# Designed miniproteins, single chains, continued (4): the designs that were tried, part 11

Each design is a single chain, and the fold is of that chain. pLDDT is the mean over its residues in the fold that is shown.

## One batch from the design tools (miniprotein)

Design m12370
Fold by ESMFold2-Fast:
Structure m12370 (fold): chain A 102 residues (1-102)
Amino acid sequence: MEELKEEFLRLLQEAIDLIVEGAKRATPEQRLELMRLAAELQDIAREIENSKTKEEFIEAGKRALEVLDRAIELLQGVNPELASRLREIKAKFEELLKKIES
């Protein structure tokens, strides 16, 4: 679990960085929403880091996927290249969650 947690947290930080990068070139309204999504992912990262059980980790991971879906949709209109990279990170998160659920 520790190794999977570390890998998940690294991917989550990469996702946050991509969302923040997208916000730099977004409209003010899009920037506000992207920064909210980045903040939600930062909160989820803290929950994952502090998780004591497999169940806590899985629940936080599922919420991260929901936030990533919203960020991907928003970034598709801002920067399709960043949206594509975020979809790759989402696929890796889904793979890691399957390993944890096993």
Scores: mean pLDDT 85

Design m12371
Fold by ESMFold2-Fast:
Structure m12371 (fold): chain A 86 residues (1-86)
Amino acid sequence: DLAERARELARRVAELVREAARALAAGDEAAAEALAREAEPLFREFMELLAALPDEAVREALRAEFRARLAEIAAEYEARLAAAGR
């Protein structure tokens, strides 16, 4: 199931991005960069799988789910910066 594989890749990318955001909030820019580099090939595979899916509605739903996960991570990051007085 291509959609299921795409969702799994999106989840793995989001997990790496969340870890990178936590590292960045802690001041560890090197760790954040390493995690971002690790996420890049998985994100490319996710985008390729989306392009291969025959149903546009399924593609848009998966893109929306991924965008929602990234928005959640961004909100968590902003909350950490605010709590730190930044």
Scores: mean pLDDT 85

Design m12372
Fold by ESMFold2-Fast:
Structure m12372 (fold): chain A 70 residues (1-70)
Amino acid sequence: MDRASALANARALVEEQAKRDVAEGRITPEQARELADLYVAYAEAQLDGDTEKANEYRERIRKLVEEARA
């Protein structure tokens, strides 16, 4: 799978999951978009072999999820 296809798959997967959370009122559409963008950035960092950036994006995702719960 090329880079573009891998990133497109990652976005589609997280958007599908986020859509369910928005429909159930667990997160806002804005939070869903931010999560999708962060997951795509995480996937891109993994494809680049940039473990440091991948870890950074994973922490940002965790923070956003915690904010959504609060």
Scores: mean pLDDT 78

Design m12373
Fold by ESMFold2-Fast:
Structure m12373 (fold): chain A 55 residues (1-55)
Amino acid sequence: MEEIHVALIEAETPEDALKKAQEYVERIKEQHEVVAHKLTLGLDGKSVGVAVKTR
């Protein structure tokens, strides 16, 4: 069964937000097979939307 995990990652800089978002994906990979993921930088430059599709 396919599942979608969604999170909003906020940080002080875009670089830190992207790093934390990548760490979130890595943590999901520890327990699930990641089929696809998408990272979207917010217009404020301080947030990243994360969507991860797993099996």
Scores: mean pLDDT 80

Design m12374
Fold by ESMFold2-Fast:
Structure m12374 (fold): chain A 72 residues (1-72)
Amino acid sequence: MMEEIRRLAREAARLVAEGRELVAAGRAEEAEARLRPRAAALEAQIAALSREEQLEFYRLFREEMARLEAAA
């Protein structure tokens, strides 16, 4: 289960980073079209997790976001 939660956190962080880059480039419509279905799929997977697993997801997601921001 931990591997799955880590994968979801990495995917979510990359999705947010990709969306921010597209919006900053003036490509907000492309971001909406490309990322909305992927975000919906991720939200469904997160919603299927237990409350404890959701808290672990958000902790890992925060760590992945910090890593991507440090690399940018």
Scores: mean pLDDT 81

Design m12375
Fold by ESMFold2-Fast:
Structure m12375 (fold): chain A 68 residues (1-68)
Amino acid sequence: MQQQLEDEILEALVLIMRGVEKASATHDPEETERIIARMEEILSQIRDPAARAVVEEAIAEVRRLKAE
């Protein structure tokens, strides 16, 4: 069970990382907002504090890119 939860968290983190990369490449504010919304949805599913910290940092980075 713990192993499966770790795999799910890892997959979520990979999706978050790809979202940040996509946000860095896009200048479409609607696309950036969709990326943020998906990341916040993933954050709501994560209970591990270390994983939550990584996701929160990724969301902050995407929000910083949107502000540019």
Scores: mean pLDDT 71

Design m12376
Fold by ESMFold2-Fast:
Structure m12376 (fold): chain A 60 residues (1-60)
Amino acid sequence: MTPQEVADEAIAKADVTPEEKAHLRRLADRLIAQGKTPEEVLAAIEAGVEAIKRHRALSA
């Protein structure tokens, strides 16, 4: 898979809002532009999803 394909799949599977998905896509695009590997992009998107969910839990 390309970094773009990995990012798109991870974001599509993420249980987050459309606005949060848009934010994750911008993050992925930035990392891809920096030459990050598919593994690095996937790890960053997964960390972003976890951070979003953790933030929502702490805000409740």
Scores: mean pLDDT 80

Design m12377
Fold by ESMFold2-Fast:
Structure m12377 (fold): chain A 85 residues (1-85)
Amino acid sequence: GHLEEAKKLLEKAKEALKEGKLLEAAELLLKALGELLKVAPKELILRLIGLALRLIGLIFEKNPSKEELEEILRELEEIIKEMEK
């Protein structure tokens, strides 16, 4: 399902971050976000859109910071936990 695919993408993003592959990590986080948007409730959709815009900005401006990507990853993990009950 979409939630399981998002989790898989977040694990790949963690590996990319550990390897210093910041643009690859940003792309994987954006893909995970896309999967979550397909199944998220209305309240979480607004948070996910905000994170997507932040990621897109980092990718287009070629200015991804490891710290900022790790923050976005943490927020996505928290959103996934809110969706699991």
Scores: mean pLDDT 83

Design m12378
Fold by ESMFold2-Fast:
Structure m12378 (fold): chain A 104 residues (1-104)
Amino acid sequence: SPIEGLGKTIIALLDSVIAELKARHPDDPRAQAFVEELRRLKEEIQKAMKNKDYDRLIEIVERAVELLREAAAYFEGKDPETAGVLRGHIRALEGILEKLRELK
């Protein structure tokens, strides 16, 4: 299923962000909050994949992009390398959003 493949790719991207934030900023309460929100979004993505709900998956990925933009802005002054990594993941998620909109 195209939605299953795209959903798995999105989950892998979010897992990569979670791992990076935990590795570089383990004691930052704001980073911990971003990790918790990303974990909630992963659960919502898994549910949308199971239900084959393209509209819901698009909505959740748009929320993930906004969350990563907020995180990138937060880290820009503190850790420009982490901010750069987050911007890379934002671009990847935006590419997946275009594919999801085409499959709907």
Scores: mean pLDDT 90

Design m12379
Fold by ESMFold2-Fast:
Structure m12379 (fold): chain A 80 residues (1-80)
Amino acid sequence: KKEEADELYKKGLEALQKNDYLTAGRYFYEAGKRYLEVGDYEKAIEAFELSIKAFEKADPNSPLYKAVKAMLEYAREKLK
């Protein structure tokens, strides 16, 4: 449901405010996936962009960083 995506997104923002970039990246990635499931491609793109930015600060070599980039491109294609 959209409420699950919004709650995950909020948790990502809370982690970001605490400078917990690894946790923020994970929450934004999960939120983006949930937004994709409900067809909210604009919010999915926003969440994936925040996830990428967080992982760039935490661990740019993470396999999750590569996964998020792939999901972001997928979401962008869906919006066109």
Scores: mean pLDDT 84

Design m12380
Fold by ESMFold2-Fast:
Structure m12380 (fold): chain A 82 residues (1-82)
Amino acid sequence: SALEEAIKYLEKALEAVKAGDTEKALKYLEKAGKALSNARLSDDVAEQISEELLKAQEAIKAGDTETAIEHLEKAIELLKNA
């Protein structure tokens, strides 16, 4: 499903962040976003996930590994409970 693909890409982005691979992390985050556009999420859940992914992207670009991990893990949790 599109939801399972999104979770998979976010987990790969998380691994890339932990490895210090900024380019790979951003690539997987983009793939997760595309998969999420095909997922049938409620507007409220979609908004919450979008906010978490934006914060994760900003943290990744800033080199803030701890903050990036926090927001990616929260996005994954929200999707698994959607």
Scores: mean pLDDT 86

Design m12381
Fold by ESMFold2-Fast:
Structure m12381 (fold): chain A 66 residues (1-66)
Amino acid sequence: MEYRVTYTGSVTRMIGTVLRLIGTPGVEVERIGEREFRVTHSGSDEEAERIVAELRADPDVRVEPL
């Protein structure tokens, strides 16, 4: 699956989240703007749902399917 992820809050929190995503097997992260990232996941639907849920738990993060 492919998502657009936008960070509206703290740069420190953004960096922490990006590092976690980069460290996740089957996840590819591409920076498409100063605070926008394209996240591609090639693993299971269960892992994709978990990643999206973790991202959406942060009020400064917006996740949109592409």
Scores: mean pLDDT 77

Design m12383
Fold by ESMFold2-Fast:
Structure m12383 (fold): chain A 99 residues (1-99)
Amino acid sequence: MTELERRLRELEEKVQQLEKEVDHAIATNDVDRLREVVRKLSELIAEATRLSNDPRATPELQARADEIQAKASELVRRAVAHLREILGKPPVLGGTVPA
């Protein structure tokens, strides 16, 4: 197994774990956890992008890194959508609605 293949496998495992964290945070309406997971997913997207752009990366490795990026991006969209749902709800009384 090459070093790049090992790193790719680590990112695949990490994105699976972050998916579970997103699902749990959504189920519990945990705003702080959702924000933290979005940060971790953004870091993972950057790492997958770096692997995809490595001169030693094969087309197969690039394709798998792109799949990780796509999945992580989808998880970010789900987390952000749920954050907007929680935070975008109008207050029951007149108050501040942050943009």
Scores: mean pLDDT 80

Design m12385
Fold by ESMFold2-Fast:
Formats: C-alpha cells, sequence, structure tokens
Structure m12385 (fold): chain A 78 residues (1-78)
C-alpha cells in the first residue's frame, strides 16, 4: 500500500462512519482514521494501514451485510 492509498481508504471509512455508525462508534472510527492519515503523511504506512483496519472493524460492527459488502468493494477499488 502507498501512503496515498491509505489516506483514500481512511477517507472512505470516515464517510461510512458518518452515514452508518452509532455516535460512539463514529467518534472512535473517525479518530482512528484521522490518526491513520497523519501516520501515512509521515511515511509510516504500516501503522497507518493497521489504524485503518481498526477503523473498518469499528464501523462495520454497526452495518448490515449489504452495507459491509458495499464498503469492502469501495475499499478494494482503492
Amino acid sequence: LSAEQVIELAEVVKKAAEEYASEEAKKRAIELADQAIRYAKQGNVEEAARLVEEAVKVVASDMNTEQVEALFNELAAV
């Protein structure tokens, strides 16, 4: 993964969190995604990718199967 791909993935997760997550899960997912963007911009792509994975898990917990499939298709397109 490139830093730009990780930033794009984090933005996709932030959008999903705003649309589907509970208030608590949304705050946590956005915090993780924002941290991922900062790490990616610093060149720490490995830690940034791990933070994106955690954010995806948080937001996916509030989504139905169809929404999760749509999110994973968007992430795979990056």
Scores: mean pLDDT 83

Design m12386
Fold by ESMFold2-Fast:
Structure m12386 (fold): chain A 62 residues (1-62)
Amino acid sequence: SLLEEAKKIAKEIANELEDVEKAKEELYKKIGPLLSKLSVDEAEEAVKYAVEELDKLYEKKK
């Protein structure tokens, strides 16, 4: 699903980067092409779930 693809991007970034601020920048860059193919509602949902997954992964590191 599109939400699972967004979460995969977040997990991939978390494995590559330790800095949450840099990870959020990379998430935006990597998710951009996916979002360009989605409806507004799907894009908002994908970003929301990717950011939530990223935040969850970085909370685990603290």
Scores: mean pLDDT 77

Design m12387
Fold by ESMFold2-Fast:
Structure m12387 (fold): chain A 64 residues (1-64)
Amino acid sequence: SMERERLIQALRQLRARALSLGDLGTAEELDRLIEQLRAGKLSLEEVRERLLELTRRMMAYEES
């Protein structure tokens, strides 16, 4: 679906940022979310909630 593809793109963009900061743990978590979303093991809503949490966490880290 278009929503699923946009969400995967957002996850990949955040993953690239995590890698640029050396945050391997967050990058690994994002890889897992992408795999679980593609496999249909998590709902779009569950992944969106996790993406929002990780985005806020990364923004706070970058502002420090």
Scores: mean pLDDT 81

Design m12388
Fold by ESMFold2-Fast:
Structure m12388 (fold): chain A 88 residues (1-88)
Amino acid sequence: VGTDTANSGTAEEKAKTVVLPVLGSRGNAAFFAALAFHLEGQRKIEIVAADDPAGREAAAELEAMLKKLGITDYTVRYAPREEVLKLM
């Protein structure tokens, strides 16, 4: 008994969260991806950064850039580098 069969469409796309992996000094790539998704109407962004000094610094820079762009509907989570790599 479950009528939970999703049909792909505009409403489904808007509800989907975009996961952005951040591995360190390459956090700028995640920023450009977030910008592209935001411009396509994707407002909810989940940033998953490596839990090491490089990952944390890149995540902080990405967060600052997103705030400058006016993107405030995002979350930041830290995970072991291997977990972040699995998201790529």
Scores: mean pLDDT 66

Design m12389
Fold by ESMFold2-Fast:
Structure m12389 (fold): chain A 62 residues (1-62)
Amino acid sequence: SLQEAVSHVSAAAIRGVALSLTGSDEEAAKYFKEEATKEAERHGMKLTFDPNNPFKFELEPA
C-alpha cells in the first residue's frame, strides 16, 4: 500500500540521516519531509505534516 511504501521510505531516510547527521533532529526532519513528499507524489497523493511531529503526516488524493 502507499502507506507501507511511505513508511519504508521514511524508515530508510531516518536511518540514512542517523548514520550521516547524528544529533541533528532538524536536518533529519527536513530529509524525511523531502523523501516522503517525493514518494507520495509518485503515487498521485498529497501529504501534510504534523507541526508538532515532522515524522507524522496525513495522506490525501492529489
Scores: mean pLDDT 66

Design m12390
Fold by ESMFold2-Fast:
Structure m12390 (fold): chain A 63 residues (1-63)
Amino acid sequence: MAEEYRKKIAENPDDAEAWLKLGEVLFKEGKYDEAIEAYRRAIALDPSNGRAAKLLGEVLEKK
């Protein structure tokens, strides 16, 4: 559930993995704009994370 990852982010906003997982949950729920925002934050925190970049591309194609 997205709320679990939102709580982790509230405690540690720099947790790139929590942002990535939040984006995945939001994408699965069809919340594309929120998923894009979460993935962009994950990429900003960890630019070497190819998974976040790939998932961002997939969401942008669905939107």
Scores: mean pLDDT 80

Design m12391
Fold by ESMFold2-Fast:
Structure m12391 (fold): chain A 76 residues (1-76)
Amino acid sequence: AEDLVRRAKRALEKGDVDAALRELNRAIAELSQDPEKNSSLLRGVQRAKTALEKGDVDAALAEVDLILQAIEEQKA
C-alpha cells in the first residue's frame, strides 16, 4: 500500500486529481484484504479520498502525508 499512497501524493502535487483518486482506491482495495490488521491505515486512506472527492486537495495531501509518516514509523 505504501507505493500506492506515494503515487497518490505525487499525483496530488501535480494537480492530477483523477490519478490520485485511482491510486487511493487501489490502496483501499489492498488494505481491505486484511481490514482488522490495517484498520488505522485504511481509515487514513478513506479520509484522504473523502477530502479529494470534496475538492479539498490540501486536506487530501495532509492526510496522505500523515499516512506516509505512520508507515515510516511502523518500519523503524
Scores: mean pLDDT 80

Design m12392
Fold by ESMFold2-Fast:
Structure m12392 (fold): chain A 94 residues (1-94)
Amino acid sequence: MEELLKEFSELAYERVLAMGGDEEELKRLEKKVGDKFIASVMLLLKTTMGLPEEKALELAKKVWEEVKKLSKEELEENIKSLKEGLEHYRKSKE
């Protein structure tokens, strides 16, 4: 389970960067919160929804707790979906 959660968090981080997320801001958030998934969700919420950093952090933590409740099978399906989405973004960026 821990290895799958690590893979999921790494993929979420890479996906945000592939979508054009600010690498410097993402690294700042990762350093602040100590977690790649939380940092990734925070950046998305701040950039797409205009949420204040404190609200983005609160919501990102709640999302991460829900991800941790997923079964191994559900987490593997979500990882596959993230990989397919990441590949799509990488191929569409010219």
Scores: mean pLDDT 80

Design m12393
Fold by ESMFold2-Fast:
Structure m12393 (fold): chain A 73 residues (1-73)
Amino acid sequence: ATPKLSDKVVKAIQELVAGIRALADAGADLETLRRYVDEFAEKLKKEGFSDDEVELIRRAGLVAARTLVEKRA
């Protein structure tokens, strides 16, 4: 079975992906999107998310960023 995600992690992923999509639609490059993901991850660490949760959220964001940039090319 796929690892079960907590509700707070799912919501964080949805928020991150929504922000990435908005920036990508505005013409942001992959470097800008990666910076946004890194800043979001640092915010989550300060809010008490575990390292595993932050890594899952960050990885989901980077996949979304890459996919949206490639879709524009």
Scores: mean pLDDT 80

Design m12394
Fold by ESMFold2-Fast:
Order: sequence, then structure tokens, then C-alpha cells
Structure m12394 (fold): chain A 88 residues (1-88)
Amino acid sequence: MDIVERALKAAKEGNYDEAAFYAAILESLVKKDPKNAVAWLNLGKVYYYLGEYDKAIEYYKQAIENSKDNPELRKEAETLLKEAESKK
């Protein structure tokens, strides 16, 4: 069902291999559909929990760019981007 929930759970638990596996599926999804702002946002969250703040920042910026029709998602992505940048 929701690969996002599995990716986030694995990342929060520090299970890098499982988180990376589900993140790779999400990366394939955004490669096929670059306008999927929800998938970009969740990729950012996965890498944020894994401590990979540079990747989290990159994916949050993609979520912002692709969320013109979703102001709530854009606001969330902007907030999370600031949090990730504060960790560098």
C-alpha cells in the first residue's frame, strides 16, 4: 500500500537499507512524474530522518517548485526546507 509510510518508519528507526529501498521506489516515481510534489516532499522527509540534509534540501526544493496548485504542501515544504538548512 503506502511505500511512503514504510520509508518514513524505516528512516525514523535508523534502518538505512530499508529506508533507501523505499526511497529508491519514490525516486523512480518522481523521475517518471516530476510534478508529483507529494512524492518529492516525502523523499525530503526520508532523507531528513536519515541525516542526509543536502538530499533533503534538494527534494524539498523540488516539492516547492512542483506545488503551485497545492499551497498547503508548499508551506509545509518551505518550513521543512528551513529546518533542514538549519542542520548544516
Scores: mean pLDDT 84

Design m12395
Fold by ESMFold2-Fast:
Structure m12395 (fold): chain A 75 residues (1-75)
Amino acid sequence: MSYSGAQGPFSGETLKAVQRLMIQLGLMEPRPVDGVGDAAFTAAVKRFQAANGLPDDGVIGPRAAASLLALVQAL
């Protein structure tokens, strides 16, 4: 699959699951899960990347996507 844009490789229910994960990990403030990758979500992605030793550029690349999907699938 190919993804592009500010939301990284995620869309629909997968993006909502990642948003829930970010809130659960304390990387993002509790808010309604809407499946939209806004500035707060980008900041949470940067925190996740830094915590996992990935480049903290706020863009979900293949490494960050693999880590996030593994955590989402483990839940």
Scores: mean pLDDT 69

Design m12396
Fold by ESMFold2-Fast:
Parts: sequence; structure tokens; C-alpha cells
Structure m12396 (fold): chain A 55 residues (1-55)
Amino acid sequence: SEAEAGRRLLAGAEAASTPAAARAAVHEAQKMLATSTDPEAIANARRALEAAEAV
């Protein structure tokens, strides 16, 4: 489900310790924000983007 995908994306973004991993998380978060209609997925994608930008 999109909500579950959003949760996994956030976990991946928070675990990202390399620029490449962070960049991949940013890309996936932006894609989910552009395509998802699930409020939980959108919220988690926003959190993932913030976490990835901190790396």
C-alpha cells in the first residue's frame, strides 16, 4: 500500500548515511509527493525528504 511504502521510505531516509542514499531518498520522496493521494504516504514522504536533506 502507499501508506506502507511511505513508512518504508521514511525509515530508509532516516537510515541514509551516504550522499547517494540520501539523493535516492529525496528522489523517491518527491515522486511520492507528486503521485500519491494517500495522506499518510504524503506525510511520511515529507518527513523522508526532511530526513534525507539533513544528510
Scores: mean pLDDT 80

Design m12397
Fold by ESMFold2-Fast:
Structure m12397 (fold): chain A 117 residues (1-117)
Amino acid sequence: MPLPGPPGAGKPYKLGEKRTVEFEVTIKAGETRTFLIANATDKPVKVTIEFEVVSGSGTVRVEVRKNGQLVASADLKVGEKATFEVTLEPGGYAEVTLTNTGDSDVTVKVKVTIEEL
């Protein structure tokens, strides 16, 4: 059977165009979730990461590491927000770690905006 091609999988990313990705993640009691943001371009990028705890009763520890070095951290409860900015050189990466230090599940909304400099 002929497979239909993907008709609308993404708008072309142009030089200097701002790209935003938003998602929610549920972190179980005592669990850690880690995300990697890598600059695969030949230019420096500014990464803005926004966190909001949207449900749950626990505290979430947010840690942002640039090339293995801790550059930002926050402890967030439900309804609280934190915003971090990091500049990644070509081939650089940021590691985002979310740890639920509570005894109940927590849902965190994460918004990542990447902008070429």
Scores: mean pLDDT 79

Design m12398
Fold by ESMFold2-Fast:
Structure m12398 (fold): chain A 44 residues (1-44)
Amino acid sequence: SAGEEAVEVAKKQLEDAKKANYPKSFIDRLEELLKRAEEGAKKL
């Protein structure tokens, strides 16, 4: 589903950012986006 796809995209972006050693503040923002995507998937 679109919600599940959004969650997978967000997870991939977060993993890639962590592997690339992005700043903690940037990683925290990606974690928040992932959490929102997961909440959206639950509502749909």
Scores: mean pLDDT 78

Design m12399
Fold by ESMFold2-Fast:
Structure m12399 (fold): chain A 68 residues (1-68)
Amino acid sequence: ALPSIGEALRLLSEVLADPNPSREALERLAAVGQALAASPDPRTAAVGRLILDAARAVAERHGYALEL
């Protein structure tokens, strides 16, 4: 099943609240963002892109390279 926007926002909130997020958590966030960004609905796709941008920024802050 495709991830919901609410599920994606919960995962984003968890990552942002964690002072030391795991690579696995960031990869999960990126995967959810990619799935939403591929949506034919432009609003859902826009949320997906924002989540991918956030995942990339958090990864950079913590020295992780994400395959996006």
Scores: mean pLDDT 80

Design m12400
Fold by ESMFold2-Fast:
Structure m12400 (fold): chain A 63 residues (1-63)
Amino acid sequence: AQEYLDRGRELAAQGRLEEAAREYERAIELDPNYREAWQHLARVLAALGRDEEAARALARAME
């Protein structure tokens, strides 16, 4: 889980937001309660203009 979070953060730092979102989704697949992965996914989805998906991911991060 952490390995995919780290990869996602590196991709996001490079502006590769869609690839970053995929890595965060992999982290969540391994650990659905990984709050940090949900937080990072929400931020990246919002930056991509995917507002409904971003809101859903943020809700999961706040549970």
Scores: mean pLDDT 83

Design m12401
Fold by ESMFold2-Fast:
Structure m12401 (fold): chain A 55 residues (1-55)
Amino acid sequence: SPEEVERVRAGLDWLESTLPRDRAIAELESMIRLFREHGREEWARVVEERLEALR
């Protein structure tokens, strides 16, 4: 849902402001794997977009 996607984005903003770049990248990669394992491809794509912007 759009609300769930917005919560994911808010979490990514918090994570990026809280962790060093290398730790943030590792956490985003873990989140992508977790979301895909649970069939949440829409959430995984949001995280991938942030990861690509951060690289």
Scores: mean pLDDT 83

Design m12402
Fold by ESMFold2-Fast:
Structure m12402 (fold): chain A 72 residues (1-72)
Amino acid sequence: ADEYLLKGNKAYREGKYKEAEEYYKQALKIDPNHDDAKLNLANVYAVQGKREKALELYNEVLTSHGYAPITL
């Protein structure tokens, strides 16, 4: 999980958003409850204009911590 998270973070910093997306997805495949990977994937979706996908991941983190989901 951490290896893919670090590779995703590097790709994100280099503006390689599609590569960052794939690395964060690999991190979540190993640990589906990895909040850092979900938040970073949400951010990479947001910068690509994939707003609904970003919101879905944000709400997964919020609800796992006992908060209500964001509704638009």
Scores: mean pLDDT 80

Design m12403
Fold by ESMFold2-Fast:
Structure m12403 (fold): chain A 65 residues (1-65)
Amino acid sequence: MEELERQLKALEEMRKAIREALDIVSKYADKMTPLELAEALFRAIGYALQGKVDEAKKFVEEIAK
């Protein structure tokens, strides 16, 4: 049961990370092409999964310039 509980928490953290990344990217979506938007989203998800939400924001801001 302990391992299952840890896996469920990891899945919930993953879902939160994806939502955080989407929220960050959507704030800059009007400044990006569809390709830039896709790249920003995938890499922001990667940062958010590592708990690096600030890094995700900086990366998305850099693409949006």
Scores: mean pLDDT 77

Design m12404
Fold by ESMFold2-Fast:
Structure m12404 (fold): chain A 55 residues (1-55)
Amino acid sequence: MTPEQEALRRMAEAAEGLIEEAEKNKDKYDPEQVQKAIERLREGAEGARAEAEKL
């Protein structure tokens, strides 16, 4: 794996970790805001993985 592919995969993993953290903390925040954050993080993680596969 190239350093660029590794960086993109690490970014995707970080975003996935933030999704898990947001799900655990949904009771601390407004549900609407949590859902929007999760959706954005999911899109980012999928995009990063897709870019890693192109390299």
Scores: mean pLDDT 77

Design m12405
Fold by ESMFold2-Fast:
Structure m12405 (fold): chain A 85 residues (1-85)
Amino acid sequence: MKSVTELLHELAELAAKYLDPETQARVFKLLVEFRKALSEGNKDEAIKALKEAYKVMVEAAKQRGDEEFLNKIKELYKKIIEEIK
């Protein structure tokens, strides 16, 4: 199975591919916050940051009507949550 680091890389690549630079910056900041919280053993803060990044990406996918992008976001989010819980 892919590590959390590998899954985060895939999520960041999706953001870079599909999102505008401003929205990418917001997502990347949240993924940095997630990684920091996880490394500090703060799972609640990690999950909070990940949920915010997920929400930003889902809203962008919905605005575009991009079902493929939306499904990839949902899949990666589920895998990351399963790894940290």
Scores: mean pLDDT 82

Design m12406
Fold by ESMFold2-Fast:
Structure m12406 (fold): chain A 80 residues (1-80)
Amino acid sequence: SKYEEEAKKEAENPDKEEQKKKIKELLLKLVKEKLKEALEKEGVEIEEAIKDLEELLKNTSDELRREFLRELIELLKKLK
């Protein structure tokens, strides 16, 4: 995937704050595309996926993972 290649390339050239932001943006785009495709193909409801991610967020203590999960939940809400 082009997004995966771009994320890897960005990680190799660190300004860490800017790279974290760019990597998150690329990952969110990739996840949005793949989740939309997977949800449509498997007939999974977006609301159910959001609920599952909110449970993951509740059980996650790492701040970076929490931030990523919050962004992912917001992206899924925009797919409605």
Scores: mean pLDDT 69

Design m12407
Fold by ESMFold2-Fast:
Structure m12407 (fold): chain A 55 residues (1-55)
Amino acid sequence: MSDEEKLAELMKKLSKENPETLAELKRLGVELLSVHPKEEAVRILVEKAEEAIKK
């Protein structure tokens, strides 16, 4: 599964379990995309989303 697909699955899970954390990740994603290439920004967002799901 690509990092983009993995991010989409993680964000979908967060939207059901913790919508506040998903909103924070969306804001972070906008900031990351302004300073990082798309691939790097997606990779960072996947890591953050995984940490959020782990509790």
Scores: mean pLDDT 78

